# Designed miniproteins, single chains, continued (4), part 83

Each design is a single chain, and the fold is of that chain. pLDDT is the mean over its residues in the fold that is shown.

## One batch from the design tools (miniprotein)

Design m15059
Fold by ESMFold2-Fast:
Structure m15059 (fold): chain A 67 residues (1-67)
Amino acid sequence: MKEELERKIKELREERERLSRELAEISRRILRETGGKLTPEERKEIEELKKRLEKLDEEIKKLEEQL
């Protein structure tokens, strides 16, 4: 059971890292192309990625508490 939890935590952390990199890429692109001016579509995309990151952080924390 502990090995299964550790495996799941690792997978979720890898997913979080991937989403974090996507968010950083989007932010860097916006700064480069528009000087930081967000379109409504870009704001929506960033908000969705942030919500997904928050959910992953919550899930990881809950699993770590079970460890």
Scores: mean pLDDT 79

Design m15060
Fold by ESMFold2-Fast:
Structure m15060 (fold): chain A 93 residues (1-93)
Amino acid sequence: MEKEEQFRLDYARLLTEFARRVDEIRAKYRAGEITLEQAKAELRRLGDEFISRLRELAKKYGVSEETIKRYIDDVRAFMDDALAELEAEAAAQ
């Protein structure tokens, strides 16, 4: 398999994993298991972990720095949206 194709497939799996973990944090907040500040802190830590794992994946497949910057920007946008949705849910409660 071409390294770029394998990177895209592994990135898709990584994105699926982190989307599930975002949903788990939101579910804990809705259940009253964690506070809004704890949920926001967990999302920020999750975003840092996502970027770290993405950089490791890029090194594994020899992905260019220009390409990885684009993927990191996409991850940041995804995490910012998750945080905004959490804050909107909190404001409605």
Scores: mean pLDDT 85

Design m15061
Fold by ESMFold2-Fast:
Structure m15061 (fold): chain A 59 residues (1-59)
Amino acid sequence: GPSEEEKKELLRLIGEILRIIGEIFDLELNGGSEEEIKKLEEELEKKMKEMEELEKKIK
């Protein structure tokens, strides 16, 4: 099974993903910049790929 370190890294990455999603929602609700939203969406995709690769390692 996954090590304590691998579990902590996975939880950290999940936390980052949730924070980015929250920031996107905040910007959309409060009329934030389309450019800022796009950058956050690109960062979200990158973090989701990192999570998927980590999940493959801990199987």
Scores: mean pLDDT 82

Design m15062
Fold by ESMFold2-Fast:
Structure m15062 (fold): chain A 81 residues (1-81)
Amino acid sequence: MEALYEATLKALKELGASEEDAEISAKRAVEAFQKMLEQGASLEDAIEVGAAVAARTAEERSGLDKEKVFEAVLEAMREAL
């Protein structure tokens, strides 16, 4: 879980999110990922949901491109696992 949080945080900061916004987006992404696993989702489905939550939060808080954030976080999460 810490590896996923750190990978997501790094990806968001590299895309231009502030430290505060990146921390909030990464936390929400990991929480969504954990919730999906608890509900019996596959690892891949949980990663996609986490990346989608990060993308939406980054768009709303930082004005970042939702599609670019989704792709970057999805890749970062897959590499961290």
Scores: mean pLDDT 86

Design m15063
Fold by ESMFold2-Fast:
Structure m15063 (fold): chain A 66 residues (1-66)
Amino acid sequence: KKEELQKTIDELIAAVEAGDDERARELYRKLFEKATVEESQELLDRIAQLTPEQQARWRRIVAEVE
């Protein structure tokens, strides 16, 4: 389970970096329902390391899913 969530986080980061908004929304929906606080924090820490443009894209994805 945890390894699958880590792979999903990696794929989500890659989708955000590539500008694949639809893929990023799909992956974030999967994480939103299944991730623990630990996985959520790891995702946020990794997003914080991206460019401002990629972080803005991430905020739109979150708003569309939540």
Scores: mean pLDDT 76

Design m15064
Fold by ESMFold2-Fast:
Structure m15064 (fold): chain A 74 residues (1-74)
Amino acid sequence: MSAEERERVRKETLELLEEVGKMAEELFKKDPKKGLEVWGEASHAGRLMGIDPEEGLRAAREAKRRAEELMKEL
């Protein structure tokens, strides 16, 4: 992966994690356990981003999917 491709993936991951963080805050207000679960997944994705950018992006996408799923259950 080139430095330019790595930066693109990093930016996309950070944008996803920003959205996930906002969803986690809303979830926490209604169900603290669900909010904490989503924050945990976002933290994991953030750590993976530094090690394997592609895996970090996949984890961030999964965190967003899970957050959206939990929001529908409220």
Scores: mean pLDDT 83

Design m15065
Fold by ESMFold2-Fast:
Order: C-alpha cells, then structure tokens, then sequence
Structure m15065 (fold): chain A 82 residues (1-82)
C-alpha cells in the first residue's frame, strides 16, 4: 500500500489501542513508526493529553486517520468544555 494508507492504518490502530487503554500496544505501535510519523503522533498525543475519556481520545485519532482536521478541532474543543 501507499505511505498514506500505512499512516491511516497506523492511526486507526492507535485509536483502538487508546480506546482499550492498551499501553503496551500503544508503545509497540509507536516504536515501529518512522521518525517523521513519531513526531506527528507525539503532537496528536499532546493535543489529547488533557482529555480524560479514552473513547474521545480514540475519536481524535480516527479523525486524523480520515484527514479531517476540522472534526479533530471540534472533538477536542467539546471535550475540554467545562
């Protein structure tokens, strides 16, 4: 598959691992990433670090996998409203 498909697949796998709270699987996936994608995933993790609900964290990663930055922003903004 193309690099874009590999990126999308990886982000979906990360979303599932986050939703399940599977830290070992998250670490495994992250360790297998090329450096450029590691930086991107680190940026996404920083965006979601203050979101408590693992399902909402997963939704952000799925929106990233689908190339939907406006949806990512909407999910994050809604999750951080008090």
Amino acid sequence: GSLAEEVRRTLRELAEAYENGDKEKIDEIRASLPPELQAFVDALENLVKNIKDPKVKAEVFRAAAEGRPLEMRRIISKALQK
Scores: mean pLDDT 79

Design m15066
Fold by ESMFold2-Fast:
Structure m15066 (fold): chain A 81 residues (1-81)
Amino acid sequence: MQEEIDKEVNEAIGEIAAAVTLLATKDLPREERVEMAIEQVKRLAKINPEVAKAFVDALEPYFTPEEAERIRQALEEAIKA
């Protein structure tokens, strides 16, 4: 079941990347935190779209609905590019 293993690995990588991003940006102003999250989404989507999706899903609870929407829009644009 390689597909199942790949899904779990991609989810784990996305969650770890989200935790690292949250810790690295914890002392930054909210706008800079959103900008850094968007930059990481674009970087991850170029490497692996599934990791980028897991990353955004893991970040969503830590941002306002408006901030989360901006990050999600960046994900959708990065996947299409």
Scores: mean pLDDT 81

Design m15067
Fold by ESMFold2-Fast:
Structure m15067 (fold): chain A 59 residues (1-59)
Amino acid sequence: GALDEKAFEFALELAKQGYSLEEIADLLSKEFGLPRSHARFIAASALLKLQGDKLTPLM
């Protein structure tokens, strides 16, 4: 949904700035009111995308 999309975009920007999974998850929980488990899932997804973009820039 729109909330998850906004949280994912926010998480991507934090990941690009070098924040850890736990730091991103904490910020997502505070900013969007997400449960910690859901925030950690979005944070992990953002970090995996950033890492994938570095390892496989051509898709």
Scores: mean pLDDT 78

Design m15068
Fold by ESMFold2-Fast:
Structure m15068 (fold): chain A 84 residues (1-84)
Amino acid sequence: MTYTLDLLIPLTQPFDDIRQRLQNAGNQARTIPGVNSITINPTLQGDYLRADITIDSDDINAFRQAMSIISSQADFQGTSLTIN
């Protein structure tokens, strides 16, 4: 089952630092049993880093664990998260 997340993170730190933190969070989330793949595509969008994230998991619990890891590492003041 595939889930998509859209993160908008204010650039309160350098873009590359936020990008690297997101990629590290993705690598950690990929170790969760039941997570098949995670794709993170960070782009510069004005004053924000936009991350298009796709999570493929075999169940909703694996998805929720992966989302929790990613959101906790990307929890900067003013960050918005949309789940599709």
Scores: mean pLDDT 80

Design m15069
Fold by ESMFold2-Fast:
Structure m15069 (fold): chain A 85 residues (1-85)
Amino acid sequence: MSAEELLAEAKRLFAAGDYEAAARAAIEAARLAAKAKDWELANEAAKLAIEAGLADPDAAKGAGLAVAGIGVSIEAALATGKKPA
């Protein structure tokens, strides 16, 4: 499954109210996108992971997923903000 397919799946799961599965799929999408240097997709997926994690306040799951999403979002922002000529 590609990062784009994982993000699409995460969006479907989020719409269905399965926030834990949505957050997990979004984190996987963000990590794959970051590995592929698709920083825009990585940032979009990281934002969805944070949103899904916060929507499911099961403290151990939601907090861990939100932190993972924040980490990828910071890395993506730093990478997209600096491109050599």
Scores: mean pLDDT 70

Design m15070
Fold by ESMFold2-Fast:
Structure m15070 (fold): chain A 83 residues (1-83)
Amino acid sequence: MSKETLQRLLDFVREEVERATRLSPETKKEITNLLEQAEEYLKQGNLDKAKELLNEAIELLSSSLSEEEQRRFAERVREIVEQ
């Protein structure tokens, strides 16, 4: 996965966290911390570690969504990764 793809994914996940008005404060903080760590590794050029942390953030956010929202979120993530 390219640096541009990872940055686009990170930006998308961050926007989804901000839009998720029903996300618990604890879960939002955990996701935000994972995204900040992913961005730090991305800036360092460690794409593998950035991807690992970003995937953890995606999984945690997804688990907080309804089943229908999870499907839409997963489809959008895949679209970004495949571009």
Scores: mean pLDDT 81

Design m15071
Fold by ESMFold2-Fast:
Structure m15071 (fold): chain A 66 residues (1-66)
Amino acid sequence: GKELAEKAKKASEEAKRYAEQGDIKLATEHLEEAQKALLEAIRAGDYDSAGEANKALAEALKAVLA
């Protein structure tokens, strides 16, 4: 539920932080965790919370790809 979306958001924030520090390996590990938690939140029907987590994930992906 909402806890999964919050987990996805937190993992995305950690991924962005590691990417900005140049630790791409840790950033990608946290991105994988965030994506899995986000998909589970979507499957649970928590679309509003999942939408916020997806925005954080998009920012993290952008940081990793920079």
Scores: mean pLDDT 81

Design m15072
Fold by ESMFold2-Fast:
Structure m15072 (fold): chain A 57 residues (1-57)
Amino acid sequence: AEEAARYLVKGVNAFNEGKYDEAIKYFEKAVRLAEEAGDEGMSRLAREYLQKAKDAK
């Protein structure tokens, strides 16, 4: 749970800096970690950010 949140924050920071490829990689890690932890709320949030980063590219 904490590791997924850490990567989500890193992804948001990269996204705000216009580093979309880096943001995508962080959000993909956040999704995997959230799924592994069984955190459905975090996995959904990370997937939403992942899609936004892909669309912004």
Scores: mean pLDDT 83

Design m15073
Fold by ESMFold2-Fast:
Structure m15073 (fold): chain A 74 residues (1-74)
Amino acid sequence: MTLEQKLAEAMLEALRTAREHGVDEGIRVLEQRLKELGVPQEVIDYLVHLFRGVAADPAALERTEALLQELIAA
């Protein structure tokens, strides 16, 4: 898998976790996966900020999940 596909998979896992167990748990999963992939902390902080916005908006969440699934399938 490409790095982009691994990042998409990490984000999708975190969004699913946020939906099932709450946003804070989704953020913990996201941070752990991004650290495992070697993403710099400043980039992780930025992605967490975007993640909070997406998780709070049902329409953005649906669109983001669809895009991440397409990226993983590529």
Scores: mean pLDDT 79

Design m15074
Fold by ESMFold2-Fast:
Structure m15074 (fold): chain A 57 residues (1-57)
Amino acid sequence: SAMDEELRRLIERVEAGEISADEGEREAVRLVLKYDQPVPADLQAELVRAMRRREAL
């Protein structure tokens, strides 16, 4: 879906360090509002992993 494609691109941008983890989270929220559907569980897990790699907990 279009949402899945935008989420995958968002994850790649976070992993590449093009955007911060905080910006990635804000963009994911915008996509949820834009498409009016939750983030798929597999892509949610990938996004969380990407953010953790960028901003160590």
Scores: mean pLDDT 81

Design m15076
Fold by ESMFold2-Fast:
Structure m15076 (fold): chain A 67 residues (1-67)
Amino acid sequence: SEREELRREAILEYATAGLHLMSASSYRIAAESSSPEEGEKYLELARKHEELAREHERRGEELLRKA
């Protein structure tokens, strides 16, 4: 059904958001163990992944709203 398809798509969006949050966490940990210069690059990557996670979460919420 259409509802089941929307729910599956929402699950994939949330799963993708979770993967980006794990990547962000890993980069933040790497930043703590790095030089200040290298650490700033890792923090930039962490912020980028956090932004992507928010976008995928938003898409998941929209899909669930339609289901």
Scores: mean pLDDT 90

Design m15077
Fold by ESMFold2-Fast:
Structure m15077 (fold): chain A 66 residues (1-66)
Amino acid sequence: MEAEKERLAEEAARLVVEAMKEAGVESTVGLEKAEEALKEQHLEALRAGVTTPEELRAMIEEAKRA
């Protein structure tokens, strides 16, 4: 379902943005744009079948373990 794909893409984008923030990226506008762009990129990959929802869940879990 589309809503599930969007949720996974959003969660993955947030993890990357949090890592960027911890690395010293202080531009709130830049972080917001990066989060939206990453969410869109992941969502497009899911829609195109390049990434499966299962694969994205696995990547999110791996990032949380790090």
Scores: mean pLDDT 76

Design m15078
Fold by ESMFold2-Fast:
Structure m15078 (fold): chain A 88 residues (1-88)
Amino acid sequence: ADEALADAREAIERNYKEKGPFEAVESAYGMALAFRRAGHDEVADGLEKLGREIALKYAKEKGMSEEEANRLFETARARAQARIDADA
């Protein structure tokens, strides 16, 4: 459990540095959905929390509202979900 979450955190932090906060949040939620479908709810919950933490941290650093941070997270979630649904 801890190993998978640690590896995912490193990948998400890399995406944040290379591609920015939106891609990092989308990646976090996409991984969370994949783990949840595989029955790994605990790992999925951790990844969803991480994605939300990144969105809130970015919003705070930029002087954005909590509402704007939540919209960033929700938009990233919607994109990750749409990508998974397109594979059906």
Scores: mean pLDDT 76

Design m15079
Fold by ESMFold2-Fast:
Structure m15079 (fold): chain A 60 residues (1-60)
Amino acid sequence: DEDEELKKSFDTMIEMLENTEASLRKRLAAAGPDEAPAIRKRLDIVTGYLNTLREDEKLL
């Protein structure tokens, strides 16, 4: 079923991005003032992609 394959693809992408988000959050918690802005920017990008994928999955 095409919908099942699409859902599995979305689940995989979401899981990978959630792992990246978790890693960035840990780095941010340990980061100094000089490093924190760059990590926050990357975290915002990852969170944006996650929100888009989650919304797209709801349409399935």
Scores: mean pLDDT 82

Design m15080
Fold by ESMFold2-Fast:
Structure m15080 (fold): chain A 87 residues (1-87)
Amino acid sequence: HMEEGDKLFEQGKYDEAIKKYEEAIKENPNNADAYTRLGGVYLAKGEYEKAAEWFEKAAEIYRNSENPDLEKAEAHLRAAEAVRKQL
């Protein structure tokens, strides 16, 4: 699903890419990368509120993983903050 989503995103098919990333999350809710991808698609669509929400969710998954990735969690929180400044 992720690879198909990435290809659709490259083609500018944002809503179809969102669907593929949602399917990836359904199969593995701890797939922080899929949450990051959703944030990126919403950012590309100019939907800053949604983009920030998905980056914040990705940060939660990175922070709460079996081995917490605090650097990625912080990076995603910074991305969400930067996006919110566009509002």
Scores: mean pLDDT 82

Design m15081
Fold by ESMFold2-Fast:
Structure m15081 (fold): chain A 70 residues (1-70)
Amino acid sequence: SLEELGRELLEWVEKFFDVTFKDPEAAARDLAEAAQRLGITSLEQFKAAVRAGDPAVIAAVKAVIDRHRA
C-alpha cells in the first residue's frame, strides 16, 4: 500500500541521511506521494535512484527533509 511504502521510505531516509522528523506520518505520506509522482513503486527502486544521484528523486527527498525535519 502507499502507506506501507511511505513508512519504508521514511525509515530508510532517516538512516541514510541521518535525520529525524517532527511528524513522521506526514513526512512518510509526502515521501510516498513524491515517489508515486516519479513512478517509484518500491523501496528497492527508491534506494537505487537515490544512490544513482537521480536529480528529481534527490530534490524530492530534500524538499521533504526541509519541510518536516525536527
Scores: mean pLDDT 87

Design m15082
Fold by ESMFold2-Fast:
Structure m15082 (fold): chain A 71 residues (1-71)
Amino acid sequence: EKEGLRLVVEAYRLIREAQKAFEAGDLETARKLLNEARELAEKAKELGLTQEADSALDEIDRLQQEIDKAE
């Protein structure tokens, strides 16, 4: 569905912005953006975009782990 694909694209945009915030040392903004990306990816998965959503969730989990280590 077009809606699911749109959500996946937006989730990846938010992941990219979260990565930039993390690299700038803004951990609060990075966490906020990752939470928004996760909500969009989970909604896309509910709409049947399982493979694409799982890929986005994997990227979110990896970046979240890096943020947690940095504190």
Scores: mean pLDDT 85

Design m15083
Fold by ESMFold2-Fast:
Structure m15083 (fold): chain A 74 residues (1-74)
Amino acid sequence: MTLSLEEAKERIDELAEELREKLKGASPEEQEKLIMEFAKEVGEIIEQVAEEDKEEVERYALGLLTEIQDEVAA
């Protein structure tokens, strides 16, 4: 079943929140694994959206990941 752009962004927001919580006590090695898992889950969401929306969903997820990585690096 095809996800709407809005539904895809909502799912990515939920995954980003879970990632933020998991990263709070994680070692650098664990952080790499968690980020990889997030990227994999985002890829599965992108597969389910309409072709027209794939690029926007990918950019949205990358923006969130960048913000999270910047927060962890600070």
Scores: mean pLDDT 81

Design m15084
Fold by ESMFold2-Fast:
Structure m15084 (fold): chain A 60 residues (1-60)
Amino acid sequence: KVEELVKELIEAARNLDYDKAFQLAKELGKLGYKGDITEELVKAGVSPVIAKELNKIIKG
């Protein structure tokens, strides 16, 4: 389940659907996900600034 949410978040951010990406980041945070996905987001073409912000929301 967590792996699917991470994939959906990366896809949403890549498609510039930031509302959905931020909502998914918040959901991952509620599930206690403490992984760092900044590098995966950047590799997928997301700007480093947005990638860091999404990771910050996940961690709280």
Scores: mean pLDDT 80

Design m15085
Fold by ESMFold2-Fast:
Structure m15085 (fold): chain A 57 residues (1-57)
Amino acid sequence: GSSVAEKGLENLEKAIEEGDEATARAMLHELEKMDLSPEQRERLEELKKKMEELGWL
């Protein structure tokens, strides 16, 4: 549900901030399987861009 996706996005953002590539990749993979709202999808795309800038994607 949306609450699971919201928590997933928060966990992904925290993993990126902490430099935890393995956790960030795992959270991204799970979030990509979810039916995200437009706002959640936009946030996911911003986090993916941050991961690309870090050389993780």
Scores: mean pLDDT 83

Design m15086
Fold by ESMFold2-Fast:
Structure m15086 (fold): chain A 89 residues (1-89)
Amino acid sequence: MTVTVTATLPSSDSSSIAWYKARPGEPAQLLIRNGSVRAPGVPDRFSGSASGKTATLTINNATPEDSGTYFAVDMATGAVSEPVTVTVE
């Protein structure tokens, strides 16, 4: 299945948007940087896009291990989105 996560940030600079997965008790895992560039070691099923103040993370062929809490950060301003909880069956 394909999972789409959306976040709204106060900045309109889509090129500075990074996506993270929260890890309990650990630093969050970087998934996407510069709006659409996958971080090293991140599977090809993860992709990012942004339009205006809305950032989108897409997980193609999501698996149960992709369940968790995701959030976007505007790296230019330091603004953090509301976290989004994803559940994959």
Scores: mean pLDDT 77

Design m15087
Fold by ESMFold2-Fast:
Structure m15087 (fold): chain A 89 residues (1-89)
Amino acid sequence: SDEEILKEIEELRDKIPELPAELQKEAEEHLLAAIVNLENKKYKEAAEHLIKAGEIFKEAGLYEVAEKAYKIAAKLYEKVGDYEKAKEA
């Protein structure tokens, strides 16, 4: 459900303090954009912002947090029938 996905994105936001200070703002902006797009049922755009947040967590060495972001993005791509992008995430 959208409510479950929203909760999972909020759990990613709880991990922002673990990022280097210089990456925190960009990660927060992408996660907030993912939430706004999810609330507006723009699932592809929400997934794209989650990929960007995941890339930031991966750059910081937070691989498990990045993997979680990519899995949420994959669920959103599957929701719109974009199975190729879901597989790539």
Scores: mean pLDDT 88

Design m15088
Fold by ESMFold2-Fast:
Structure m15088 (fold): chain A 75 residues (1-75)
Amino acid sequence: MGKELLEKGKRLLDEGKYDEAVKYFEQAIKEMDGIEKIEALTLLAQAYKRMGDLEKAQKYYNEALELSKKIKEES
């Protein structure tokens, strides 16, 4: 389930295993929607930022922001 992938990714992120955390967050994004997908995208961006990939971090922060706007408009 997407939540389990998200929790595993968070643990790996805390352990400094950024490459592994990214893989779990990417899988979680595929299985999640709405607010939970925004969280997964934000964590993916955070992982890339910690790895020094600022371009990918910015991309995923923007995707989370755009999804957040869309959810607000559909509410």
Scores: mean pLDDT 82

Design m15089
Fold by ESMFold2-Fast:
Structure m15089 (fold): chain A 82 residues (1-82)
Amino acid sequence: SELIKKAEEYREKAREMMERANKIMEEGKKEAEEVKKTLSPEEGEKKAKEIRRKTTLEEAELTVEAILYISQALAYENEAKK
């Protein structure tokens, strides 16, 4: 079914967005840990907080995009059941 194929394409796009979100969070955590090791305690915590805020916002944006793709996939799957 063409509808099932479209649903799978959108589910795959959602997976890609979630994989990117996970990678951004993982890289952000490593970067935050590294600045704490290399900077003074005060500067390190300030920079770590900035990194965490930025990565959290980027993760949230990708997660929203993934949810939208999943919603579209579900619409195609529901049409295919008819």
Scores: mean pLDDT 87

Design m15090
Fold by ESMFold2-Fast:
Structure m15090 (fold): chain A 61 residues (1-61)
Amino acid sequence: EKAREALRRALEYWDAGDLPKTREAVQEALKAGATPEEVRELFSAHALGDRERAEEIIERI
């Protein structure tokens, strides 16, 4: 739950162009149990506009 919330915040900050807050939220998600691979896959899906894949990744965490 905490990892999913942190990743959703990271995507919001990324869309807003707030890179320092994006990095902070990503680190919070990693501390809460997200893996670096999950974070990478999520940001790749988001950058491609693949909302379905992004939600699948978040729900697996």
Scores: mean pLDDT 82

Design m15091
Fold by ESMFold2-Fast:
Structure m15091 (fold): chain A 114 residues (1-114)
Amino acid sequence: MELVGYGHGRTRPLSPIERLALLVLEHDLNVVDAYITGLTDLKVGDKVTIFGRTYRVEALVVDFETGIKYAILRDEETGEYLLLKADPSFEGVHKDEELLKKLEEAKERLLKEL
């Protein structure tokens, strides 16, 4: 599919979650879940284990104001994608349904602006 976005787009700065939503829309990624973790040393190409499954970091957006990182992870077994929020204030790994909702809201907002 061709993303043409220039004829009616309003030029404004994108938030970190909107930058990820744009990547998800541009590449037709199937993001099935979202998680939050205290694991902050994420880089594109890294492998992360979440609940016994191995994921590869495919995309990373850093919020330098908060130190929070947002990543799109690919499941090595299924090829499905996850959204991960790396927040230094968190311990362990937790499912974050609100983060998935924010991604979907950002996708809808970008589609409306396109």
Scores: mean pLDDT 77

Design m15092
Fold by ESMFold2-Fast:
Structure m15092 (fold): chain A 60 residues (1-60)
Amino acid sequence: SIEEQLAALLEEIRAIDVSDGAQMMELTLRLNKAVHASPTAEQSRALAQRVAEEVRRQRA
């Protein structure tokens, strides 16, 4: 489900160094796969926004 994909991405964000370009590139690849698996554009946007919010929180 989208909720399961979001939970997995949030755990990955918490485990990586968000200032490391290589780790962020890997996260971007994982996010891209999750977005393409989403059934609607609105759900894809919501997932991307939640990931962006968590990355911002990690940088704050």
Scores: mean pLDDT 75

Design m15093
Fold by ESMFold2-Fast:
Structure m15093 (fold): chain A 64 residues (1-64)
Amino acid sequence: MSEEELEREIALAFAYMTLGLEKSAKNYDPEAVKELEEIIQRLENGEITPDEALEKVREVLRKS
C-alpha cells in the first residue's frame, strides 16, 4: 500500500467516524451529515485529496 493510499484511508476513517457521531447526536444536524457524506463521496472518487477532505471535515465541525 502506498503512502498516498494510507493517507486516504486515514482521512476516510476520520470522516466516517465524524459522520457516525453526527448521526447519533441528540441534536441531529442534517446539513452537517449531508456535507460529510459529500466529502466522503468525493474522497472515494479521488476528486479531492486526503488533506482537502480533512480541511472540509474540520470546517463542517466548526459550523456545527
Scores: mean pLDDT 78

Design m15094
Fold by ESMFold2-Fast:
Structure m15094 (fold): chain A 67 residues (1-67)
Amino acid sequence: MVQQAQRTMELNEQNLEDAIKRLEEQLKEEEDEEKKKELKKEIERARKSLEELRRRMQEAIQKLEEQ
């Protein structure tokens, strides 16, 4: 069982989710339009990274479960 690799992926997922939540909270409180655009772009990039990570996690977990 590759528990260490799975935990690393879970931690990375959690870190990205936490980062997205913090950026979304900052966006709600931000008054500067340029900073709002930057936050939206950062959130977009983090969400794409999270989606890619989740896809990789799903593949790894499925292969592990099939063993």
Scores: mean pLDDT 77

Design m15095
Fold by ESMFold2-Fast:
Structure m15095 (fold): chain A 67 residues (1-67)
Amino acid sequence: SKIEELNKLTRELIKKINELVAKGEISPDEAERLLQEIERRVVRLITEGKFDEAIKYLKEELEKLNK
């Protein structure tokens, strides 16, 4: 289901951000700001029924963190 995919991507994204903080690649404050921005965007897209756009957005954000 799309909800299961959103939950999986969200968990992977949070895990990746936490790994970057643990490695000292980003600060805790930068991580908090990034997570808040992502959460606001995802909640807005879900509220608008744009589940495929939310999934695409999370995949793009996750890809950015792998660079």
Scores: mean pLDDT 86

Design m15096
Fold by ESMFold2-Fast:
Structure m15096 (fold): chain A 67 residues (1-67)
Amino acid sequence: MKELLVFTRDPRAVVEEVVELAKKYNIPAVRFLRPDHPEAKKYGITEEPTVVIRDAETKEVLKIERL
């Protein structure tokens, strides 16, 4: 299953872009995380807002994109 992680301090500012990305890639699961979350460090995320599309089971990164 695909999962969309959104690293942002202000989820409300990016909700519309995130919803459109989730529809475009048929992603059923969306999570908003703070930029200081351990997952952000794991993927080398230094800028926000940034999205990571990954497989929820394997944690394999499929795409990283800045919003």
Scores: mean pLDDT 81

